# Designs tried in a protein design run: designed miniproteins, single chains, continued (4). Part 15

Each design is a single chain, and the fold is of that chain. pLDDT is the mean over its residues in the fold that is shown.

## One batch from the design tools (miniprotein)

Design m12487
Fold by ESMFold2-Fast:
Structure m12487 (fold): chain A 95 residues (1-95)
Amino acid sequence: SLDDQIEELKKRAIDLLLQAAKLAQSKGDTGLANILLGWRGLSLIGDAFVVGLISLQSADMLLTYYPDDEEMQKLAEELREVGRQLLELDRQRRK
């Protein structure tokens, strides 16, 4: 169902945010790690629109602060794709 697709993508976003937070913490970037963990917390209770926006914003932030880090770039691209899919499914639910 549409709801099953949304829940799977939300679960993926939550996992990616945790991975990004752990990677940021491993680099000593406690500020970024705390922001990502906060957004992960919001994603646990957020709808497809909220989680989609968080995923896109997180991706942009990772690319801005770590433009030359291949692992951060990979997480950012996955977050961007999940965010785009969540926003598309949110649009479908409103029709």
Scores: mean pLDDT 89

Design m12488
Fold by ESMFold2-Fast:
Structure m12488 (fold): chain A 85 residues (1-85)
Amino acid sequence: DEARKKQKEIELQNRILLLLLEAGRPLSVAEIARALGVSPSAVRRALRELEREGLVEDVGGGRYTLTEKGRKLIEPIYKALNPPV
């Protein structure tokens, strides 16, 4: 099912963006894979798509951080999941 596959890909991408926002520092593929309980290969594939979209960047040594575009995209999602008191 193409729709289910696409939904899982979007969900993983959003989880990576949320993790990077919460961490506030560059994370390696291994750190992201461990934190999210997914394979390093799945993380690398998701990160390639996120880089292509300009939402994350490699800061050297295989570590990734959010771009300004990535932060602007994920902040509304983060707030929806963590509503203000």
Scores: mean pLDDT 81

Design m12489
Fold by ESMFold2-Fast:
Structure m12489 (fold): chain A 76 residues (1-76)
Amino acid sequence: MKEIEEKVEEARERMIEEIESTYDIPRKIIEDYLEGRLSKEELREKYGLDEGIIKGLEGVKEALENLRKRLLKEAE
């Protein structure tokens, strides 16, 4: 449903911008992780990200998945 995907994309964009500005992480790394192209292990080993930052990214991924599920249920 276009409306649900639009709301999820708006939330995703906002969260990516917040992480990019707060932790000085390139947007591409955040996007690659959220889209499943990078694992938590790669974030640790390849990019040297702090465990706290990695947990933050995991929390964002979970929040976006939960938002999509919630909006789908509310549309029924």
Scores: mean pLDDT 78

Design m12490
Fold by ESMFold2-Fast:
Structure m12490 (fold): chain A 97 residues (1-97)
Amino acid sequence: RWSIEQKGQLALEVGKLVLDKAKKNGLITEAQAARMEAAMDALKQALKNKSDDAVIQKELDALSGHIMEIMTIAKLENPEFAKEIEKEVDKIVLDLE
């Protein structure tokens, strides 16, 4: 059972990995990258300010939506690359306690 703060931290770690890998492999536009970076910054601010769980959840849902969109594109355009990202996400989950 994860706390909302642990879920937020996981989403930020996954978001950074997905964003960095998608940019490097040309899977997203500058506009898509900027939207994801804005969602990550909003979640970081909510966590830093110890905002209400509902506020953190809203920002977490927004970032998760962007991550899911990018992963869907990756699975369609480069399935092996998407599998590599999923393996790295599994490592991040194991590192968060």
Scores: mean pLDDT 79

Design m12491
Fold by ESMFold2-Fast:
Structure m12491 (fold): chain A 61 residues (1-61)
Amino acid sequence: MKKPSLEELRYILELLKQGKSPTEAAREFAKKSGLTVETAGEALHALAETNGDVEAAYKKL
């Protein structure tokens, strides 16, 4: 499975900060990045586990 980049993880986090739900953020991320919604879900889980620390989330993926 293709791993999200640090820039792509920051993009998901920005969508959440804009008030998008995790499901909406995952769909928009998949559409823009070309990655799957499943990959976006894994990225969201890693971000939740690291309290929004993008660098720590990237290391977990």
Scores: mean pLDDT 77

Design m12492
Fold by ESMFold2-Fast:
Structure m12492 (fold): chain A 59 residues (1-59)
Amino acid sequence: SAAEEELERLIEKARAALEAAKAQRNLVTLQVGLHELSLLDHPEVQALAEEARAAIAEL
């Protein structure tokens, strides 16, 4: 559906931003990204949020 396609696009954009933040090793950027993922409040983004938390823990 269009809604599902939109969600997938948003997740992909968020994943790209997360990877960029990880490459920059910037804790603040990672924390902001995690907060923005929380605003989506969707089960399908929980895995991406967990990746963000793991990246923060590794810094």
Scores: mean pLDDT 73

Design m12493
Fold by ESMFold2-Fast:
Structure m12493 (fold): chain A 80 residues (1-80)
Amino acid sequence: GADDASLAISLAAIEYYEKNNIKDDVISTLGDIITSLIKSLPATITGDQVLDAAVEAATKVGNKELADLILSEYNKVVSM
């Protein structure tokens, strides 16, 4: 669901940002914003729609590694 997509996006972002020396408080704030946004979305919004949007956004900025990480983390979360 949307919570699974939010978790996967947050985990992928944390891993990517840690490798690139982004400050922890920024990572945490982004995760909170994404989670809050997902929870405030209408029930008609699915995790798949959130995932597609996140992967597309990462790909569009030329960050294929982040896009691949998001997809990998999502598949891991939903397969548990």
Scores: mean pLDDT 61

Design m12494
Fold by ESMFold2-Fast:
Structure m12494 (fold): chain A 85 residues (1-85)
Amino acid sequence: ALAEAADAVVAALEAGDMEAALAADERLRELLEELRRAGRVAEAAAALADLAERVAELFERQGRLEDAAQARAAAEKYRAAAAEA
């Protein structure tokens, strides 16, 4: 479920479908909230870091350097959160 939602975000962004990407992100937020309530905070943060890194690589390939930099910053923040949890 979480991996499927992450794959949907990347696929939508690769296709240029921002509406689908935002919908998939909303679903990810719901699944991550479930993980946090279960005490699986590190797993939730790691999944977000992986997704942000994949999105950054996609934006870099598309020449969207500002978007890529924001995604890289998000990935670093989530990696730090995963290490602390």
Scores: mean pLDDT 80

Design m12495
Fold by ESMFold2-Fast:
Order: structure tokens, then C-alpha cells, then sequence
Structure m12495 (fold): chain A 87 residues (1-87)
């Protein structure tokens, strides 16, 4: 569990970095990994589905690199808080 938590947080960091650099292809690749890990690690299905939907919205709707990175960084903090409470 702890190793997969670190992998999830790293995937979100790499996605935010790629977004800030304007590399939306790399961002989407890292977000696909993050979505898979969220489904495995978040026990509450409704919470997991909501987080996945938020990542999909960032990947498809946000055109500004800095805004995409900010939204991913904020979502990472939320995910980290959820994982801390569940573990």
C-alpha cells in the first residue's frame, strides 16, 4: 500500500510538471497511471470515481499549462489527505 501511495503521488507530480512544460501528452500518460492507482488505493468507490472524473476534466478541459499544473497540485493534496485518513 505505502509503495503504491508514493507511486500515485509521484505520477501526479510528474503530470503537473509535464502540464507546466506544455507537454499535455506526457501529462495524460501520467494521469492514466494516477487514475489506475486511485481505483486501487481509494476504498470509497464514490470518492475514487469523483477523483478520476476531476483528473479527466483537467486532462480534457484545461488549456492553460500553469492552471492545469495548479489544479493537479491541489488535487494531489486532497488525494494525499484521503490516503492518510484511510491508511
Amino acid sequence: MKEKKEELLKSLDEAAKAAREGDFEAMREHLEKAKELIKELIKDRETADDLVAQLDAIATEVKDPEEAAKQLEELKQIIESILEKEM
Scores: mean pLDDT 81

Design m12496
Fold by ESMFold2-Fast:
Structure m12496 (fold): chain A 91 residues (1-91)
Amino acid sequence: SEIEELQERLEELLRELGRLVAAGELTAEELLRLAREIIELAKRLAELLNLSEEEKRLLAQHLLDLLTAVARKAGVEEVIPEIERLLEEAL
């Protein structure tokens, strides 16, 4: 199913993100690249599930919380405003 395909892609991106954090190799550029891919998949999932505006806002907030926590852990908080912009544009 499309949901299973999106889930597998999300799992791969989260696995890469976790690996880069664990290795101390997560750069601002890499986090921004991964965030763009995650946000694009979340947009497709929202469309597939026909999410309401309220549900899309909740999804965007959860993604922002996750990516902010990762950015803080990696010391690359400077990318957070761009991630917020991408989430607003997509969801």
Scores: mean pLDDT 85

Design m12497
Fold by ESMFold2-Fast:
Structure m12497 (fold): chain A 83 residues (1-83)
Amino acid sequence: MSPKEAELLAESRIGLVDMTLSVMQRYRDKLSPEEIQSTRDLVLSDVQRLLKEIGSKLSEQAKKEIQDAVAKFQATVDALLAA
């Protein structure tokens, strides 16, 4: 995998994290705490697997962007679970 291919894959994954967050926020009143926690764990697991596979091919900017997206996702999910 080229560094550019890894960067495009990371960008695509950030989009999926943001989309999942938007869906969870829209349907928060329809989701159980268990469903929210399960979805969080799946997303975090997927991102960790991706970073393990392609992290060494990513620019520092791309790594920061995916880490920032994950941090925002975690903070928002914690807020949903507290509500």
Scores: mean pLDDT 83

Design m12498
Fold by ESMFold2-Fast:
Formats: sequence, C-alpha cells, structure tokens
Structure m12498 (fold): chain A 74 residues (1-74)
Amino acid sequence: MKVVIPESLSLEVKENVIRMELRYVKENLDKMSKEELQETIEVLEYAIKTYGEELPELAEEARKLKEELEKKVK
C-alpha cells in the first residue's frame, strides 16, 4: 500500500486520509500476507517520519500498529 498526500492539502484533510489508511490496515490485518504486512510496515514508518510532528496522535497510533505488524512477520 502506498499513500500519496499532496503537501498543499490542509492538515485536516491529511489527518482524515491517514486515519482512513490506519483503519483499513487494522480491519484487514488478519487477511494480509507476510509480504503485505512487510510493505505496510514500510509505509507506516514513512508516515511516522513525514507527519510525526504535525499529527503526533496519529503517529503514535501508527507506531503501535507497526509494532504489532513486526511481531506478526517475525
């Protein structure tokens, strides 16, 4: 999964897109292959690095989700 969020979008719109992506991953976690889980971990890491300061609450949720995914691919 790859999320492309234009820099020119308002913070509220960026937050909503990230929230939707996190929800999708959480709802489909049990259906994802090991390869899809690994790709999702990379996307979450990118989102945390890119939006961590602007959206700290979502960055924290993404970090927790990443940790859960890393346990599953071990």
Scores: mean pLDDT 73

Design m12499
Fold by ESMFold2-Fast:
Structure m12499 (fold): chain A 108 residues (1-108)
Amino acid sequence: MRASAPTETVNPDYPDIKIKLTVDPAEAAPGETVRVTVENLGKKEVKIKVYRVDADGTRTLLKEATLKPGEKVEVDFTVPADGRPFTLVAQAYVDGKLVATAAVRFEP
């Protein structure tokens, strides 16, 4: 399976908020482990939630972390053995409000 390109997200309503989602390696077989990295490239502290989203819309929480500007969080993720498409999503929150979303898709 192949990951889409790393995603940087800037919300124009929140110009001080910027997150980046990266997956390494970008190509992995079903059952292999990839490293998911979420970086806070913005100017404000954010709470990050990292999810796996399946084709049916089912969301599985993989990691929560609070990131100060310049900090990153890493989570190891095993590619599903079924080889079905899925999305890795990072959501950034400030004061309980969703302010940014970055996503990487995995396709066969």
Scores: mean pLDDT 80

Design m12500
Fold by ESMFold2-Fast:
Structure m12500 (fold): chain A 63 residues (1-63)
Amino acid sequence: MLTPEEAEEVIRDYGRLRAEKGDDEAFAELQKRYPELFSGLTKEEAEQLLGDLRDRLVKEYLK
C-alpha cells in the first residue's frame, strides 16, 4: 500500500492523464509510472484500487 502522499500523487496523476489524454492513454501511463501497483491489472481493477486509495486518503485527512 502506498503512503498517503504517494496515494495522492497517483490519484492526481491518473485524473490529470484521463482529462488530458483519455482513459486508454491514462491507464497505460499509470501502468508505466507505477508498474509495481498496476502492471497486470485491468482498467476495472485499477479503478477499484484508485477508489480504495482515495477513500483511505480521505479517512487519513479526517484524523
Scores: mean pLDDT 75

Design m12501
Fold by ESMFold2-Fast:
Structure m12501 (fold): chain A 92 residues (1-92)
Amino acid sequence: STFTLSYDVRGRPTKYDENGNVLPLGDEFHPVFKGVQGSVTVTQVGDKIHLVGEGFPDGKYKNEVTGEILEVKNGKFDVDVPSSVQPVFVPL
């Protein structure tokens, strides 16, 4: 399944289905981005979550949970993360 999360600078995402309809934010997996705007397409494939971001400020972001670095170039990123732990990305 695939859905999109749109982030404002307060880190408050709005969730959309594949048809652009607004969905409630449930207790299911959603990544957190602190203090930045952008959108993320989330695709769940078993225990793997594929994240495609766009519209984010370029630079490095730290996942506060794992310590891994996410790099954004030209407003975009494309990464796989484990479904077991929700990532929390903070600009460096």
Scores: mean pLDDT 78

Design m12502
Fold by ESMFold2-Fast:
Structure m12502 (fold): chain A 108 residues (1-108)
Amino acid sequence: MVDELAEALRKATSVEEVKEILDRFAREHGVSLRDVLDALIRLAREQGVSPEFIAALEEARKALDEAIKTGDPEAFNRFIEAVRKAAELATGPVGVAARYLAEMFEPG
């Protein structure tokens, strides 16, 4: 599933395409936010994006794992901040996906 999600996201060129891919995988495969982060990290490594971008995604994954394990709102806020940082550093198709995730978690 993570490999299939990564391949689908690799071909996305717009936020709308990313949304459609993520919605489809969530509906058809039950993909979790953790699976999305794993797919983005894999794509980032394949596309040779900056080490800082990869580090931001890895921090997001770590913070998400902590939030799920503990239910701590501060851990979830660190996850959101890490995703936003990744979106700011992002280029190419993997950057579009990171930006979409950041937009999903923007405080209203």
Scores: mean pLDDT 76

Design m12503
Fold by ESMFold2-Fast:
Structure m12503 (fold): chain A 57 residues (1-57)
Amino acid sequence: MTPEELRAEGDRIVEEIKKLPKSKQDEILKEMQKHVGKVDLRELLRIAKELIEKYKK
C-alpha cells in the first residue's frame, strides 16, 4: 500500500468516527491510544476499522 493510499484510508476512518456519537468517538480514541507506538500505521488503521464496526451496532 502506498503512503497516499494509507493517508486516504486514514481520512476515511476519521470521517466515519466523526459520524458516531461523541461518547463512542471517545471510546474509540481511548482504545487506539493503547496501540499507538506499539504497532505500525497499517495495523492501527485495521484496529480502528474493527472498533468502528463494533460501535455501529
Scores: mean pLDDT 76

Design m12504
Fold by ESMFold2-Fast:
Structure m12504 (fold): chain A 59 residues (1-59)
Amino acid sequence: LSKEQIELAEKASEESGVPKEVLLEQIKFMEETTKITLGRAASKLEVENAIQSAILLSK
């Protein structure tokens, strides 16, 4: 994971109360899925959407 992705997960964890490790796992999953299915790195928007989905699923 990039430093920027880790910082996004930390900020989202603080704002949502979801553990940082949960958000990092979702970012990893998105990054791996994008590489395997699309042959590219995940965009910032895709990473942000993955974080939001993790927060919603944690309810």
Scores: mean pLDDT 78

Design m12505
Fold by ESMFold2-Fast:
Structure m12505 (fold): chain A 92 residues (1-92)
Amino acid sequence: MRTRLEAEVLIGIARISAAVSKIAVRNAKASGDKEETIKALEEAIEVLDKAIAALRAALPSADPETQRRIEEEIKELEEEKKRLEEELEKLK
C-alpha cells in the first residue's frame, strides 16, 4: 500500500506538471503562432492525462484523508484538461 508521503509526492508532481503546462500554453499563445499553440495544448492535455492516471492508481491504497486530497486534485486536473480540450477544438 502507498504511504501518505508517496501520495503527497504524486499530488506535488501533478500540481507542478499542471503549472508548467499552463505556462507553456500561455507562452505559445503569446507567440501568436496557431500551430505552436495547438502543439502546446496537445502536450499539456497528455501531461494532465498522465497525472490523473497516476493519482487514480494511488487512490485505492490511500487512507481516507489522502483519498479526499487525491480526489480533489483529480477533479481540478480533469476540469483543467476539459478547458484545454475545448480550447484545442476551437483552434482546429
Scores: mean pLDDT 80

Design m12506
Fold by ESMFold2-Fast:
Structure m12506 (fold): chain A 84 residues (1-84)
Amino acid sequence: RARELLQELLELIRKYLPGLSDEERQQLALEIVEKVLELPDDASLEEVKEVVRETLKKYGVEVSEEALEELARVAKGVKDAFRA
């Protein structure tokens, strides 16, 4: 479950951030997951979205609002899977 969602997150990062290397994409995915897991168990999608936005900003990248929403939904799915 969590492994499948982590794979989906990595594939979305590859889709929206093709300019990053495979290593950079893996590091970005792990950093997003770690920061999202630090949020409270009842964290909203908006709170997850802000974590994703700030993490992308640190990597010098910006995505559309639609891409950010999709990345945040998958990241929240990963967090929710670890809660179970």
Scores: mean pLDDT 79

Design m12507
Fold by ESMFold2-Fast:
Structure m12507 (fold): chain A 80 residues (1-80)
Amino acid sequence: MSPQQQRRRASQRMSRVGRDTYRRGRQVRMSRDDMQQINQVFSDTRRRVVQMMRDGSSMGQVMSVVDDGQRRVNDIVDRS
């Protein structure tokens, strides 16, 4: 696939992760601290992904960072 298509897939995956996490957080009435931590992880992951794409990082490296962010979010949800 083209680099542009790969970037779109990465962006779409991050959007789905964000929506899914937000929906679950609302349903389980997570604490404000847990929601703030999730928002921080999501923000940090997004900033790093944008920077990596600007620096010409491979899609494998970008996906690895997205997967790391997802694991961190899952850990917070599981703790709640």
Scores: mean pLDDT 71

Design m12508
Fold by ESMFold2-Fast:
Structure m12508 (fold): chain A 93 residues (1-93)
Amino acid sequence: SIDDELKKKVEEMKKRIEELKKERKELVAQGKLSTEEALKLDLMIISGSASVLVAESALNNPKVSEEKKKQILEDAEKDVEIMEKTFQEAKAR
């Protein structure tokens, strides 16, 4: 079902955020992050986690249309992608 596929996408995004949290710890341990950069990454993790929680909530809400569910999920995916790109840039230093 569509709901099953969308739930799989949410679980995938949750795993990606968990991996980014681990990478943040590794970057700190390697001395690759300034205090400002670490704060920016922490704020991005909070923001992306919030977007994924909104998507999960929307999937479980029968009052939300399928079109709105897809839009919210696409927005969450974009937030996670922006986070991943920022982490790749930090790792390249």
Scores: mean pLDDT 82

Design m12509
Fold by ESMFold2-Fast:
Structure m12509 (fold): chain A 58 residues (1-58)
Amino acid sequence: DEISELAKRSGLSRSQVSSALRALLSPDPVIRAVALHDLRKVLSEEELEELLALAKRL
C-alpha cells in the first residue's frame, strides 16, 4: 500500500498520512493551505512531492 510505504519512509503513522492526504484533497482552500504549511515543517520536499503525487493519483 502506497500510504503505508510513504508513512514508513517519512516516519509518520499510516493514520497521519491518510489524514494529510484527506486534508490536501479538501475542496476548502484554507484547509489545503494549512495542511501544506504544517507538512512542510515535518516532511522533506521529496516526501511532500510524493504525498502530492499520491493525492493526484487517488
Scores: mean pLDDT 78

Design m12510
Fold by ESMFold2-Fast:
Structure m12510 (fold): chain A 87 residues (1-87)
Amino acid sequence: SEAVAARLAALGERAEAALAAGDLEAVKALAVETFELQLEALLAAGVSVEEVRRLAERAAEALREAGLDETADEVLRRGLELAEAAE
């Protein structure tokens, strides 16, 4: 949990720098990395592989509804890869 908190803090600092630079593509990429880290933390906490898959699918659906299709595909891909690796 402390290691996850440190990684989230580092991602937050990078996101602030990207926002200050007006780099919205970097902000999107950092949001995807943050989501992946949160799914990793949930798996480590004992959340089921099936629930992690559902969370990734729901996040991707919400992103597609917002018109962020490429970000949705990336979120889904990373979530499904994490679930597969966790077996």
Scores: mean pLDDT 82

Design m12511
Fold by ESMFold2-Fast:
Structure m12511 (fold): chain A 94 residues (1-94)
Amino acid sequence: SSIRQQGQRGNMPQSDIDTIIRIFNSRRDQLLNASDEEMMQLMGQIRRDISSSTNLTPDQMSSIMLSASVEIRQQRGIPISPMVQQHYQQSMQV
């Protein structure tokens, strides 16, 4: 997944990467069926859950949350803004 790739590129411990993936997978059905406002609230809850369960830097957290947001929006068929898409593509190449 894009989350796993971002975690590996950010030199995150495998245990933290696995924890992040489990948190997102536990919320997957809710995220895919949520309204835009509900999705933003769920992403906020996920960020807090990750923060309490892992020792990510602010940059690592931002990278993971951006990657996950793009992936969820793509799965929901929501157009991704050109700026967000460009940043995501650059993060996948580095």
Scores: mean pLDDT 73

Design m12512
Fold by ESMFold2-Fast:
Structure m12512 (fold): chain A 68 residues (1-68)
Amino acid sequence: MSPQEWIDYLSKVPKEEFVDEALKVGFEMLEQGVPLGVIHKVLGEAGQKRGLPVEDLVKVFLELEKKV
């Protein structure tokens, strides 16, 4: 899946489910060898489009960083 396809998918996820879904997507992207910086851009853009608080995005990023 392309970065834009991931952004489009996550932008449709209910706001209450976004953190859990973003973590699943982020881990899948890491397993596929996508660079962490690209993952952060994809999840950050999707989260901004969905209107997520910065604090929720930071939580996702910290969990992903534990895997690198």
Scores: mean pLDDT 78

Design m12513
Fold by ESMFold2-Fast:
Structure m12513 (fold): chain A 89 residues (1-89)
Amino acid sequence: SEEEINKIVEDLKRTIEEWIKTESPDMAELRVRIMIQELLASLEPEEALEILRKLKKWAEENNYPEMVIRAIERGIERAEELKREAEEA
């Protein structure tokens, strides 16, 4: 549901912000990549795609590190691929 998606987005925003604050840039990027992999494994591709698009917009609006934005963009590309595969199955 939209409510569940928004709750996940807010939880992930808080987690990413903490990693950016406390971790090195390389470790923050790695953690974001792992988080996205777990998200894609746990949710339907269309739900993951909606979440990742909201996270990308938020990260860009807050001028977060390019490595974090690129990790989210890679996740969006993968979610779009998985959505196509699911629709063709």
Scores: mean pLDDT 84

Design m12514
Fold by ESMFold2-Fast:
Structure m12514 (fold): chain A 84 residues (1-84)
Amino acid sequence: MEEEQRKANLFTAGALAIAGAEVGIDIGNKLKDVEERIKAYQDAIDAAQTGIELFEQSGDEKGIERAREVLKRATEGLEKALAE
């Protein structure tokens, strides 16, 4: 019971972290100010990395794959913002 609840809580936390990362990417894509865009993508990278760690602890391989895809998108957004 407690172990199942722990895994469910970790999965939920991972899903919320990835949702936060996706919001950060969307904000970064829509903002015109370079400094605000950089911050949004950095926050998205941090959230995606947290999501990876949480999904690894819950054993959700699909969650890990999704989190890594989000991390890649956030990193690419940051690189483009830094080049501006």
Scores: mean pLDDT 85

Design m12515
Fold by ESMFold2-Fast:
Structure m12515 (fold): chain A 85 residues (1-85)
Amino acid sequence: NETLKKIKEIAEELLKLIDENSSLPEEEVKKILLEKIEELKEKYKDDENIISFLEVVEEKIETNSVEEVKEFLENEIERIDLLLE
């Protein structure tokens, strides 16, 4: 499934962004993540499934800690890997 592979790639990109910015204050990391989500929403505006995934991640960034967002993204990658087997 092309869409699931793309969602996995997005989740991996967001995890990498968290790791690369791990030395920054949490609120600054969240700002960077939200800016990336807005870029991805524009890039994938024609894909309703990717937009729905990005909206869920955006809510998690706004309502949870960076550590919880990281855990969510790691769990989504594992879930997608099982679905692609």
Scores: mean pLDDT 87

Design m12516
Fold by ESMFold2-Fast:
Structure m12516 (fold): chain A 65 residues (1-65)
Amino acid sequence: SDDDLYQELSEALRELKELMGKLPLDERKKVWDRVHEILDKLAEGKLSLEEALEEVRKLIDEVKK
């Protein structure tokens, strides 16, 4: 359901925020700008909740490298 996807997105965003706390300020800003782009597209209906969750999960994987 959309409620379950919203909960998963919220948890993924929390994980990403915790990982970002370990990054240098310049890298943190770049990741945060990408998060804002994903959330803006979700708010505009250009991405579904499932697509937004997939994009956030990709960012988590990139940050873990």
Scores: mean pLDDT 85

Design m12517
Fold by ESMFold2-Fast:
Structure m12517 (fold): chain A 67 residues (1-67)
Amino acid sequence: LGEELVAAARAGDLARVRELLRRMTAADLDPTNPNSPVMRAIAVAANDEVARYLAEQARAPRDLATP
C-alpha cells in the first residue's frame, strides 16, 4: 500500500490516491514520521493538487466512518 500511494502521487493520480488512503493505517498516515508513506508521497507528488490533498489528509479528520 505505501509503495502504491507513492506511485499514485508520482503519477498525479488523485483518484487513485483517494482510493488508497481509505486502506491506509494510522502509521502510514503519520505526518510526524518523514519516512511514512504519506510524507514520501507528498515529497514525490507530480502536481500541487495531489501534494495539497495528501497534506490535508495527514492533518485533517479521516473520512472512514459515516452514519
Scores: mean pLDDT 71

Design m12518
Fold by ESMFold2-Fast:
Structure m12518 (fold): chain A 63 residues (1-63)
Amino acid sequence: SVEEILKQGRELAKKAPPELRIKIASEMIELNKAYKDGDYETVQREIERLKELMKEAEEALKA
């Protein structure tokens, strides 16, 4: 769900390097905006972008 991925993004952003934290926060804002606007095509694209950023954050935390 959108709520679940936003929660995961928020938790990872707290632990991520500053550059990646900013990118995650920006994508979360865009996702939330698209979700409120009912733009589900944009919601799907922003979810995929956020998942990629979250993967980068998880990999950075494991290094």
Scores: mean pLDDT 81

Design m12519
Fold by ESMFold2-Fast:
Structure m12519 (fold): chain A 87 residues (1-87)
Amino acid sequence: DEKRKALEEELENLMKKVEEELTSLLRAAKDQSVLDELKRIQGQVGEILAEVERTLKEGSVAEAEEALKAAREQIDALLAQGKKLLE
């Protein structure tokens, strides 16, 4: 219960941080090809976050903890790709 609540708060914090970073990247995009690729990254990040939310609702605490850890690693890699597109 308490641990699941802490993971839910961690997911909410991750979602807020990711939204802020993606918004910044999208605003910095100067050409359509970069904007299109950043929107693709945004979509992939959204799917990853939705899967973590599903695991928190339907899975065990241990499964949710592992899903959130994996999601952070995947999202960090995707955000790094987005930053590279901006040079």
Scores: mean pLDDT 85

Design m12520
Fold by ESMFold2-Fast:
Structure m12520 (fold): chain A 81 residues (1-81)
Amino acid sequence: SKLDELLAVFEESVARIKAHLSAEEQAELDAIAARLRETARTMSPEEAATLFKTEIQEVARRANLPDLAAEALARIDAVLA
């Protein structure tokens, strides 16, 4: 389903961001990702995409990874096409 594809893109984006973080920051991101994953399962694909785009942008800004954010958003938009 499109929701499963969005979840896969989200998990890959989280993993790529985590590669640039400390162990403590990785644990914090894992906790955030777990909550978002559960919330997204109750949403439509369009709502889940909006949630993932917003959260990836916020986390990537905090980590100073704007290029990873831009790539993730483009991949999420491609799933909805």
Scores: mean pLDDT 85

Design m12521
Fold by ESMFold2-Fast:
Structure m12521 (fold): chain A 118 residues (1-118)
Amino acid sequence: SLAERYRRLAETFEKAAEILEKKSPVAGAAMRALATYYRNLADGPESRAGAHASLVEAARLIKEMTDEEVDLAIEILRSLGPEGEEVARFVEYLKEHTDEVIARSEAELAALQAEFDA
């Protein structure tokens, strides 16, 4: 199922975070935020606000990472099995599109809050 796939992606990011946190605390934190993002996606529509909030946090952390920290994270993710290439490409995308991803996810959070308040 899609939910089981999201849980596998989250587990891959958690493994990467454990490896990275000793070498780069910011890279470790970014991977943990992405793990939380995919866990919230796996939990379904009720966790959608949490997913967007975690993605904003991850994108902000990735923006702060150096190119060397990004390259290290990508190398580690690619080593972690069949999901590794997909999650590594997502990190590359986030590094190149941090401001766009933050703006889009913050807009989605505002829309979800407006629906809840109605």
Scores: mean pLDDT 86

